# Ledger of designs, part 69: designed miniproteins, single chains

Each design is a single chain, and the fold is of that chain. pLDDT is the mean over its residues in the fold that is shown.

## One batch from the design tools (miniprotein)

Design m2545
Fold by ESMFold2-Fast:
Structure m2545 (fold): chain A 117 residues (1-117)
Amino acid sequence: SEEEKKRELAARAAEVAELLAEAQRYLEEKGAEAVKLDPKVKPLVEATLAAFAAGARRVVTLLADPEKAKKALEETLRTVSRLLEELAKAGTPESAEIAREAKRRIEELVKEAIEKL
């Protein structure tokens, strides 16, 4: 029924919101580790966190429209991945490895979020 479809969509939307919250907490933790190893990367870490938070907020407002939510997730991933790649280039070898690990994990979490929509 239409009511069952709405309940299923709401449940999947809640799962996506939880994955985005997990991804944000993970990115905040890894960003703090990178800054501890190389304080010079702090502005790029802050830009990465701000970009993810803005993208996540946009995705949450679009969860009732799975196709728009998927597009917003993909756009958020592209922006955050680019910033994490710049972080890997700008930092020490140790902070670069954190940036590469964060990129892989964020890609996995965003892919899981897309698959739930």
Scores: mean pLDDT 89

Design m2546
Fold by ESMFold2-Fast:
Structure m2546 (fold): chain A 63 residues (1-63)
Amino acid sequence: MSDEELRKAIENAEKAIEEAKKNNDKVTLMAALHELQELLKEITNPELKERAEKAIKEAQELL
């Protein structure tokens, strides 16, 4: 994936986590966590990696 595609995917996952947090939707949180963990394997950009790791931590803390 390109850095732009990775950034968009991370942004979509971040939005999904925020919506899931508001709705107490653990299924969506687990789905977003899994997606971010898969994306993290493809990320070489340090800024995008940090964003993905922060989102993963947030999702884990809400589960």
Scores: mean pLDDT 82

Design m2547
Fold by ESMFold2-Fast:
Structure m2547 (fold): chain A 55 residues (1-55)
Amino acid sequence: DKEIMEEIVEEGLERVAKGESITEAAYKAYKEALEKGLSEAKAREVAGEVVKRAK
């Protein structure tokens, strides 16, 4: 799970670097984590990491 979570976070950060808002990137990362079968708790953690690292 950790490797998949890190990949989703990195994809979110790449989108922010290309001009996507932090909020939109975090929400998309959350949705992608759920679609890949991660728990809601892990999906929220992924979204939180996108917000934290994008700052």
Scores: mean pLDDT 83

Design m2548
Fold by ESMFold2-Fast:
Structure m2548 (fold): chain A 76 residues (1-76)
Amino acid sequence: DAREAVARYAREAARAIAAGDEVAFTLAHAGIYIAARLLPEEERERVLALLDEAQAAVEAGDRAAAVAAYERLAEL
């Protein structure tokens, strides 16, 4: 189930960011991309848009915003 996989990896990414675990974060983030390919186009577009928002927060060093974005991904 691709939607369940996105939710699981998004929760893992949020936990990894909170823990400062770069390796776990990288693997979870990659898992979201892989699972998103199996979603219908509309759902995939929503996931990728939120993933871009989460990545922008990570690059800006806004850990709280990044965690919140991955938590929102997990609720889809």
Scores: mean pLDDT 84

Design m2549
Fold by ESMFold2-Fast:
Structure m2549 (fold): chain A 57 residues (1-57)
Amino acid sequence: MRPTEVAEVDFSDAEMVALRLELTRLAAELGLYPARGIPPSLEKTREQIARLREEVA
């Protein structure tokens, strides 16, 4: 039985792929090294990207 809230997991997976690519790109732009322990939660990844974007800008 699959609950309707599974859509959040699908969004998390798709968004994580996109965010990881963006995070890696921003880290490269700043000359930073990518984190090996990528956070499991979408929230932490988004926060890290926001910080890197501010540094790049």
Scores: mean pLDDT 59

Design m2550
Fold by ESMFold2-Fast:
Structure m2550 (fold): chain A 84 residues (1-84)
Amino acid sequence: EELRERLARLQAEHDRLVQEYKEAIEKGDYKKAIELLKKHRQVAVEIARLQGELDGDPELGERAVATIQRQADKEIEELKKKYE
């Protein structure tokens, strides 16, 4: 019930963060891009967990969370190298 509404709100926030991140990268604002990636990771993690619950597969959801966290950490590290 409320899970689908929460998912829809989080997906809208995710889309906004993705757009802001693209703009930050295009402008060379890597500091802002890193902060946006941190926020995006938080939203993506919540989406993955909610999607896992809705699909009746919380283990798949947690596996997606682990992948999202690893990918975000790697991308943040690469941006820090490029920024510094």
Scores: mean pLDDT 81

Design m2551
Fold by ESMFold2-Fast:
Structure m2551 (fold): chain A 61 residues (1-61)
Amino acid sequence: MAEAQRHLARGRVAFLAGDLEAAVRHYEEALALDPDNETARRLLAEAYRRLGDYERAAEVE
């Protein structure tokens, strides 16, 4: 809920700043709090692709 949304927002800020490690951590936390959140899943997959980890990106989609 609100806590998952805060992590999602913080992850987006980190992603835009180029801090991919922080973005992954925040998106993982958002997904842990709301496992059915398609937005968190999609953003986590995108962060993994930016890190070059296509295998983990495929696992979360």
Scores: mean pLDDT 81

Design m2552
Fold by ESMFold2-Fast:
Structure m2552 (fold): chain A 72 residues (1-72)
Amino acid sequence: MKETMESLIKRYNEEVEKQIADLEAKAEEAFSVGPELGEEYRKMIDTLKAQADKFIESVKKLVQESEEELEK
């Protein structure tokens, strides 16, 4: 179970990292057009990071529950 959950976290994190990198590149391009557009992309990056953290915490909680069983 723990290995499967860790694999799920890893895959999700890798996808989020790729999306963040793409958005950061787009933000750089957007700033060349106007600061308002670049700022909008930064907000999207912040939102994506927050959503990713929430999902990862949920999965980590399941892993911690599994470790708790080993202590009993």
Scores: mean pLDDT 75

Design m2553
Fold by ESMFold2-Fast:
Structure m2553 (fold): chain A 55 residues (1-55)
Amino acid sequence: DMVEELLSLLGLPERYRPVAERALELAGGDLKMALEILYHYLLTGVLEPPEVPEK
């Protein structure tokens, strides 16, 4: 799965795998969106989808 790639991209240790997996699931399997969700979590401490309007 893309979880290990997501952790590697952000330089996160394996203990963050459950958080990265949840972010990927919230993103519907989109690695870019999962990266945004996880990065938002790292900044705010909240794991939720970004409030970005879709086209």
Scores: mean pLDDT 73

Design m2555
Fold by ESMFold2-Fast:
Structure m2555 (fold): chain A 66 residues (1-66)
Amino acid sequence: SNLEKAGELAKEAAEALKAGDYEKAIELARQAIELASQSPDRSAGAAVIGGAKEILEEAEKKLKEK
């Protein structure tokens, strides 16, 4: 499902962030948000979106500071 795929993308985004690949983390987090927002399960979708937004914000901050 799109929600399951969004969860995997959010996980990959977190791994990219830990590896210092901020551009990849941003791209994957954006894809996770897009797919999760298409889910009819608003509760599960909101959880994935929240996590992906945190990764996106941290990666963008790190990219601007470095």
Scores: mean pLDDT 81

Design m2556
Fold by ESMFold2-Fast:
Structure m2556 (fold): chain A 64 residues (1-64)
Amino acid sequence: GDAALAAASAAAGAAAGAAGQPSGRFTKEWDMYLAGGSREAALAAIEAAARGDAERAKQFAEMS
């Protein structure tokens, strides 16, 4: 994605985490976040996916 899409996706990732509305592809990581887990990992996974790095997003979701 372009810089504008990356910025919008980063903002969406942060907003999703803050609002408690995760995208479906981050459900496992979201569960860990709700249990007091890694908010940073959840946001990083959303941001990586938005950047077009699907494999990295999968890694973050798997690792929490």
Scores: mean pLDDT 52

Design m2557
Fold by ESMFold2-Fast:
Structure m2557 (fold): chain A 88 residues (1-88)
Amino acid sequence: MLEKLLKEFDEVLKKNPDMSLDEQIEKIVEISEKNNADGALFARLMVELLRRNNGPQSLIDRYERLAQYLEENNLKLSARETLEILRR
């Protein structure tokens, strides 16, 4: 599943190479929801996005911890709900 979502995102980036990080985040939310990806899978996509954009390690670590937490507790959050938690 992660590989499928990354491939879909890469196709969007090829057509829109000048997207800001915020625009890239919104596209990952759209792709995740379109594919019924849960919050853990969305958080893993965010880790890949942040690594690609040389994002701060503290934020990458936060998304990795959230993905692990959601998986360990079998929490089925949407991509949007997961993003909102990280903005708090």
Scores: mean pLDDT 80

Design m2558
Fold by ESMFold2-Fast:
Structure m2558 (fold): chain A 67 residues (1-67)
Amino acid sequence: MVEELIKEIEELKKNLDTLSKEELEELLKQVEGALSKLPDMDASEEEKERLKKKLEELKEEIKKKLK
């Protein structure tokens, strides 16, 4: 499951240029929500850290697109 989520995050990062500003803002809220729920996820600390890093990378890329 965590590996599947990481792949989805990487795919989203590649396709950010296809999203409107409104879609990017919605995605940013979803990423922030995922980061907030991550500590409660039933996964190893290593898996949580990998997922957190990928989510934070996606968040920063979205912020760059929103300026």
Scores: mean pLDDT 80

Design m2559
Fold by ESMFold2-Fast:
Structure m2559 (fold): chain A 99 residues (1-99)
Amino acid sequence: MKEKAIELLKEARDLLSQAAEKSTNIDEVARITLLIIGVTEAIKAVEKGDYDSAIKMLESILKDVRELAERSTDPEVRKLLEEAAGKLEQAIKYLKEAK
């Protein structure tokens, strides 16, 4: 399940990157960029077997992604953020099952 969690996190990161590319809001792009960095850090934690740290980071990231999706006025950006949130939620589930 570790491999599936990493795959989902990479998919979430790609969706966040696409959202940043489509967004015309500088503050939104900056926040999404920080979330991409956070997902990359969580992937490294998973690769090291530190599932507790990874889950904690990802739950915080998921909350921030959902808040951004709710505030986004661009329906394409919102859809990408909602899809990324779904992938993050699935990854968290796989990591919890691997403990």
Scores: mean pLDDT 87

Design m2560
Fold by ESMFold2-Fast:
Structure m2560 (fold): chain A 59 residues (1-59)
Amino acid sequence: SSMMEKRLAAEEEAGDAVAAGDLEKAIKILTEAYKAEGVPEEEAEKLAREAVARMAATL
């Protein structure tokens, strides 16, 4: 679906931002992607921060 494609694209873009050292950009990208999928803003931000932390830990 288009939503799944947008999610994967956002995860790739966020991963690029993490690799570049721009964690705030990565959090924003994933937060907006989760919100587009219908996740409430507070939960979307929490999930984005957790995802970015995991990405950074694997570098």
Scores: mean pLDDT 82

Design m2561
Fold by ESMFold2-Fast:
Order: C-alpha cells, then structure tokens, then sequence
Structure m2561 (fold): chain A 51 residues (1-51)
C-alpha cells in the first residue's frame, strides 16, 4: 500500500514515472492477486488521464 501511495503521489506531482518507480510498482503488483492489481492500475490510469 505504501508503494502504491508513493507512485500515485509521484504521478500527481511529476508528469511520468521514473524507471525505478516502475520497477518498485511492478514488484508490488506481483505480490497481489490479479483482481487487486487491476484495480490499482485502473486508479493510476484515471489519475494520468486527468492530466
């Protein structure tokens, strides 16, 4: 959850994600059930589309 919050804040404060942020987020998603991972990705996409 902390990793997800950090990634979302990064997107809001800075356009785009660094490679480091993408790697951390991908590792986190691999530890989650597919359903939960899809939900988080959807939220991130919504934030990006608002920009």
Amino acid sequence: EEIVKRVLEKIEKEPGLSLGDVREFRRYLLTLPEEKGKEIVKKINEVMEKK
Scores: mean pLDDT 64

Design m2562
Fold by ESMFold2-Fast:
Structure m2562 (fold): chain A 80 residues (1-80)
Amino acid sequence: MQKEIDEGLALIYVSIGNLLMSKGDYEEAIEMYEKAIKLDPENAIAWANLGIAYEKKGDLEKAKEYFEKAKELDPSLKLA
């Protein structure tokens, strides 16, 4: 089913983004998280990680926006 395929691909992109984050490749990590969100817009973890990536780049305004979106999707999510 398309939704299941898209959710699976989104998880792969989140995993690649997380690897890039650990390397300090924040710009490339952002691209991967954006691809994940495009496939699965309800993936709260992808939104939270996108916020963390922008925070690491010093874009606190975008970081706040994405953290708010992540928490809207999953109120139980702990944000740094």
Scores: mean pLDDT 82

Design m2563
Fold by ESMFold2-Fast:
Structure m2563 (fold): chain A 79 residues (1-79)
Amino acid sequence: SLASKGDELMKKGDELEKQGKYEEAANFYLQAGVYYHRAGDYERAADAFEKAASAYEKLGNTEIAKQVRDAAERLRALA
């Protein structure tokens, strides 16, 4: 399912974050959020985007982090 694919991508993101690979982790978290959004799981989509935003902050990409966090807030309002 789409949600199951989201779960797989979240797990990959978490493993990459543990390795300090923040750019790759953010990419997997964004993909997970898209899959959760397509599944109608807005709360898990928001969680995934918040993890992506946090990873971007660790990279110093503050503008991208803010945009992704704003998207997460909008999704959470739909949940």
Scores: mean pLDDT 90

Design m2564
Fold by ESMFold2-Fast:
Structure m2564 (fold): chain A 57 residues (1-57)
Amino acid sequence: MVPESTLRRIRAIEEAAVRLTIEKGRVPSLREIAEEVGLSVGTVRRLLAFGRTLPLI
């Protein structure tokens, strides 16, 4: 249903969110996740809505 390239980006976002949570000891903002993966905040929001990968949405 979702292209492999989109799934890879969603996975990268999920992995970045987990790493940032461990490093900061708190839930990271969408801005912080976007900075880690090199995407815009708007792109991160769209990908999270698409993949249902992160329950924080």
Scores: mean pLDDT 71

Design m2565
Fold by ESMFold2-Fast:
Structure m2565 (fold): chain A 74 residues (1-74)
Amino acid sequence: SSDLGTLQQHMARRFQEAVDRVVAVAGPGAEPATRQRLLGLTRDAIDRYDAGTPVSTVQAEFDRALAALVRELT
């Protein structure tokens, strides 16, 4: 569906930006753990979407959780 595609595109872009930011501060050794934490946020977002949450709401929740995680890891 277009909504799922929009969510996946949004998450993929934000995921890569977050990895790059954490690695720039914490070094390349932080990448595997950062990717695993971000995969958890991605799974949570998909679960929310599958439960019937609007894509815009899921994107906002994902962005907030991702910003908190990046702040924690930097």
Scores: mean pLDDT 86

Design m2566
Fold by ESMFold2-Fast:
Structure m2566 (fold): chain A 66 residues (1-66)
Amino acid sequence: KVEEYVKKARESLKAGNYDEAIENAQKALELDPENMEAVRILVEALIHQGKYAEAQALADAFLARQ
């Protein structure tokens, strides 16, 4: 269920568990590739880890899929 992965990703992000936030956000996007909240959480978690190039690539990919 997409909502459950988004919820887990949000909770992990809030707790500072960026690896778990990324994993759950990616699972949400596997089920719903257009889930804006999952993209936002994933981008935010990547930025917190200093993975700016990966965050930019994800944002660009999401815009291209629109």
Scores: mean pLDDT 82

Design m2568
Fold by ESMFold2-Fast:
Structure m2568 (fold): chain A 74 residues (1-74)
Amino acid sequence: SDLEKADEVIKEFQERLAKATTPEEVRKVLFEAAIKLQDIYDATTDPEVKKEIIDKFQAFAREAMARIRALEAA
């Protein structure tokens, strides 16, 4: 399903986020995740699935932003 594809993307990019050591690397991870999730979003016709993809991306973006702040504070 499109939600399973979105979950797989999030898992892949959470692993990449954990390995990122600079704010620039985190921003690249966030940008690439956004592109892949946008492709799934555009392919789906179910508005409930579209909303879930947005919610998943927003949660991931919050994690990425927190990681950037932590790296900038170090």
Scores: mean pLDDT 87

Design m2569
Fold by ESMFold2-Fast:
Structure m2569 (fold): chain A 92 residues (1-92)
Amino acid sequence: SLSGSGLTHFPETDAKELDLSGSNLTVLDPDLNPNIEKLNVSGSQLTALSPELFKLKNLKELNISGSTITYIPPELDQLKNLEKLDLSGSSL
């Protein structure tokens, strides 16, 4: 787990589950993690979801709770394997 690590950038990893909760992450670059099935960025400084996130076709769970995200783009529907989306406590 990389939760609380102060990360400002998406790390390169082959992990299917990535926990970046409580990080200083402001931008997602999912090109470094194409096989991710579960992504937790809760409590991060994210203000928007990048278009590159919607290329993560294996993503099943996305947790962005407690983030500063104000808008969910319609491209989220391109994540055909997405089974769980947690937006609780976000700025929506």
Scores: mean pLDDT 71

Design m2570
Fold by ESMFold2-Fast:
Structure m2570 (fold): chain A 65 residues (1-65)
Amino acid sequence: MEEELEELQKRTGELVKKYIEEFKKNADDPEKLRELRQRVLDELTPLGKEIARLHKKIQEEKEKG
C-alpha cells in the first residue's frame, strides 16, 4: 500500500509538471487551455480519490497493528 501510494503521488506529480508545460505552450490558445483543464480533471481526479483511499487503508492497518 505504501508502494502504491508512492507510485500514485509520483505519477500525479509527473502529470502536473507535464500540464504546467502544456499550459505555458498554449497560453495564447483559450480553446487548448480549456481542453487541458478538462484533461487535468479527468486524469487527476481519480488519482486523488485513490490516494485518499490508500491513506485510509494505511491508517486502518496501523490501527490493526
Scores: mean pLDDT 77

Design m2571
Fold by ESMFold2-Fast:
Structure m2571 (fold): chain A 92 residues (1-92)
Amino acid sequence: SRARELLERARELAREAIETGDLEKAREAVELLLEAARLALKEAKTKEELLKIIALLLEAIGLLLELELGADPVEIAERILELAERLLEILD
């Protein structure tokens, strides 16, 4: 699915941001995670899945805000990886 493709790209960029500390890669990773979560909302089959995706979307928005406020790109990228893996579990 398109959501899975975006998640794989987000994970790759997040891993690169962890290795390099690159702010722009961390930003691109969280933006792709947000897009994947928005697409996943359309694919939710149950109210439980829908609420889990909404919670993840809110966490991802929080990460983008923290990054804009000067948070460490490595720390943010590690949290992006955790959220991306949680979204992949929901989509299974």
Scores: mean pLDDT 88

Design m2572
Fold by ESMFold2-Fast:
Structure m2572 (fold): chain A 77 residues (1-77)
Amino acid sequence: RPRPTPEEVERAVREAGRELGLPQSVIDAAAKAAYDWARRGGTLEQAIAAASNAMLKQGATVEQASEFGRLAAERLA
């Protein structure tokens, strides 16, 4: 598959966050971080890591951030 677009990365992040039942503010912060990284030509791994870090800054747990990263990566594989 070709490299995911920033829009595809943002969509996968938002879908993963919704599956986990995360608050909209956490999902928005994660989606923005992932989109911004992907738009700059960063790797998929770095975009997902940026999203996970944004979630932690918004008060998500380490367990939530880890499960989110797994779900987002699966959606983009």
Scores: mean pLDDT 82

Design m2573
Fold by ESMFold2-Fast:
Structure m2573 (fold): chain A 94 residues (1-94)
Amino acid sequence: SMMETIEKHIEEIKKLIEELKELKEKYKDDKELVELIEKAIKELEELEEELKKIEEKYKKGEMSEREAALKVTALSLRAIGEYEEVLLAVKKKE
C-alpha cells in the first residue's frame, strides 16, 4: 500500500541518519568531515519531516497516490544522494 511505502521510506531515512551519526563519532577529530556529516544529518532530518507531511496529506485524502509516489521517490533519491556524498568524502580519506 502507499502508506506502507511512505512508512518504509521514513524508516530508511532514519537508518541513514543513524549511520551518519555513527560516522560522525568515528571521525570526530576530522573537523571538515564532521561539518559535512552534520550538514547531511540536517538535510536528511528536513527530508524526514517532508515525508511525514506527505504521509499526513495522503491520510487526509489531500494528495493522490500518484502525487505521493512521485514526491516520496524524489525525496528518497535526495536522501540517498546526501548520504552517498558523505561516503565518497570518507572514501577519499581512505
Scores: mean pLDDT 88

Design m2574
Fold by ESMFold2-Fast:
Structure m2574 (fold): chain A 75 residues (1-75)
Amino acid sequence: SELESAKLTAEGIVKGAKERIDELKDDPEAVKELTENTIKALDRMAELATPESRKVFEEAKKEVEKYGEEAIKNA
């Protein structure tokens, strides 16, 4: 289904973003840029998604935002 495809896509993006944030953890500016760019991409996906799938990308955005913020605080 479109919803299941959205979930798999969002999960992949979140996983990839977290891995890259962990690699960049000693560079707060790089973490901030990566986090903001990932959020922008997820916002675009949410805009193009069905209403049901939109929530999946919005939740993924919150997860990436939180992870990036914690990484910056710990740098």
Scores: mean pLDDT 86

Design m2575
Fold by ESMFold2-Fast:
Formats: C-alpha cells, structure tokens, sequence
Structure m2575 (fold): chain A 101 residues (1-101)
C-alpha cells in the first residue's frame, strides 16, 4: 500500500513535468511545474512512510528538479531553458516512480 502510494505520487510528478515540457505558453509550463512539485512532495512523504530510503532519495531529487523548473519559469528564462528544466524534472520523477516500485 505505502509503496504503491509512493509510486503513484511519483507518476503524478512525472505527468506534471511532462505537461510543463509540452506546454507552449509560460503559464502552462508553470502549472506543470507546480503539479510536479506537488507530486514530488507526496512521493517523498509516501516513500518515507514505507521505509524505502532509496525511493525517498529519488523523490527528493525529483522535487529539486521540479523546483528548478519553477524557478526558471519565474525568472523569465528562455523558452528553451524552461523546456529543458521541465524535461529534466520529468525524467527525475520517472526515476522516483521506478525506485518506489
């Protein structure tokens, strides 16, 4: 149950990061980044509750990447830089989901 919750939260983070990477407008990218951060927080908490230290570390990395995507959007970074940050967030979130399983 706890491992499934961690994997589900990490997949939610991955979907948020993917939405941010695919969005053409800055608002869409910011919305995706917010969803990725929320999923990342959920994944960290669920993994810690499950006692899965490896999944918790992977989820923390995903959260850090999602936060960087959000900062890139906020500072008005170029569209290319924002897309790269969002894509890195998506990949980190997918790794967290795999670690939680």
Amino acid sequence: AAARAAAEAARLAARGAEAAARAEGAAGRAGGAIRAIGGGVGAVLAARRAGNEEAARAAEEALEEAAEAGRAAARGASAEERRKAAEEGREAAERAAEAAE
Scores: mean pLDDT 69

Design m2576
Fold by ESMFold2-Fast:
Structure m2576 (fold): chain A 92 residues (1-92)
Amino acid sequence: SKELEEAAKEFIENAKRSGGEAEVELEGDRAVATVKNANVGQKVGMIGGATQGRLLGAEARVTTKGDTVTLTIEGASEEQIAEALRSAAGGL
């Protein structure tokens, strides 16, 4: 949806403004949001996104490999994904 695409764009723009490089992949009930060259604050923001996703009833997790942090949301509505991405973006 347009709302979900706008949430993904906001996430990418917030990460970039804070010195990170971000990408978001959306597919059906799944989203994968990745921040490369992530600082500690951005990693905490991603954890916030996963927490919000879980509180809304989605499957959400954060994985870290070096300076790359990935938020994965599965089994979620577009609204749940958008809210999780906005929560993560607020911490970026």
Scores: mean pLDDT 82

Design m2577
Fold by ESMFold2-Fast:
Structure m2577 (fold): chain A 71 residues (1-71)
Amino acid sequence: SEELEELKEKLKELGLQLEEALAAGDLEKARKLAEEMVEVLKKALELLYGKEFAEKFAKEALEQAEAWLEK
């Protein structure tokens, strides 16, 4: 899976940049990097399990987070 290897390498690179931004106290850059990592992860899940699964997973994760915040 060429696309999966590409996404995996991109996540590693973004993760290193995120750690560097956090260490430097650049919270604006860290936020943008985190948002990009989420997009890459969503695309990887879509390729692995299909778009329907990726969308369902994201929806269920949001529902769980919402329930946790209300407690």
Scores: mean pLDDT 76

Design m2578
Fold by ESMFold2-Fast:
Structure m2578 (fold): chain A 70 residues (1-70)
Amino acid sequence: MEKAEKAIEAIKKGRVKSLTKDANGNVKLTLEDTGETIEVPAEDWKTVGEAAAKASGPQALEALRRLAAS
């Protein structure tokens, strides 16, 4: 869960260099400033995504969804 939360925060702040989805739905993203790679399991991504939506509102969720869907 912690990795998913960190990934969502990075996406919200526009600090994601690249975002890739695995065939299993796992999300891997690379941070633009540090080059750090964050790997998020699909089930963790779903759970933390819902929590982030409640805190940030629907527009933030939509932005995250668009990046995650590509």
Scores: mean pLDDT 64

Design m2579
Fold by ESMFold2-Fast:
Structure m2579 (fold): chain A 82 residues (1-82)
Amino acid sequence: MKEELIKQAEEDLKKADEYYKQGNKTQAISYYSRAASLYYEAGDFEKAAEVYEKMADLLNEQGKTELAERFRKLAEEYRKKA
């Protein structure tokens, strides 16, 4: 059900935030990616967009500016569906 997808996305988002605080950027990006995918499947495009923006900020901090810009564009597209 949609509610189970959102619950799983929230759990993955919390894990991503924990890894981000610990400086484990690779694990943070992995869990953010999973959370965004689950929000998208649930039809929560606004939450999916927010997660991609967090990923873009993290990638920008790593100097991966072009990849960060791609994620920001994806977030904008998701917001148009919301």
Scores: mean pLDDT 83

Design m2580
Fold by ESMFold2-Fast:
Structure m2580 (fold): chain A 66 residues (1-66)
Amino acid sequence: PGTRVVLEAVADYTATGPLELSLKKGEVLEVEILAVAGDGSLLVRLLDTGEVRIIPGEHVRIVRVE
């Protein structure tokens, strides 16, 4: 299983791809990190919905690692 973390959006982001998640600054997400790409993108599972999405790493910070 992946690592569970709490992420906070540090900036607004509009999804540009079909699996990307749009973000609002200050939004907090509980996710399981499934993979980290070389460009810093995170493949995550949203814990509330179970949906798999891609989040740009530069637009989020890790608040807590579970």
Scores: mean pLDDT 80

Design m2581
Fold by ESMFold2-Fast:
Structure m2581 (fold): chain A 73 residues (1-73)
Amino acid sequence: SEFDRGVADIVLAVGNWALEKGDYEGAVKLYEKAIELDPDNADAYRNLAIAYEKLGDTEKAQEYRKKADEIEA
């Protein structure tokens, strides 16, 4: 729904703030919640990939980067 997309945008913004502050585990949780609310948001997947890369999870980073590219295609 449009309401869920609006909530997803707020959660994504909080996730971006966590990522900027170096809270990579917190950013992952927030981006996963944003994706639950709006699964077509490529920015949420792209930033989730960055957070996983910062945590050293290269496999998940590649997976979510690919998902972001598929949504933008």
Scores: mean pLDDT 86

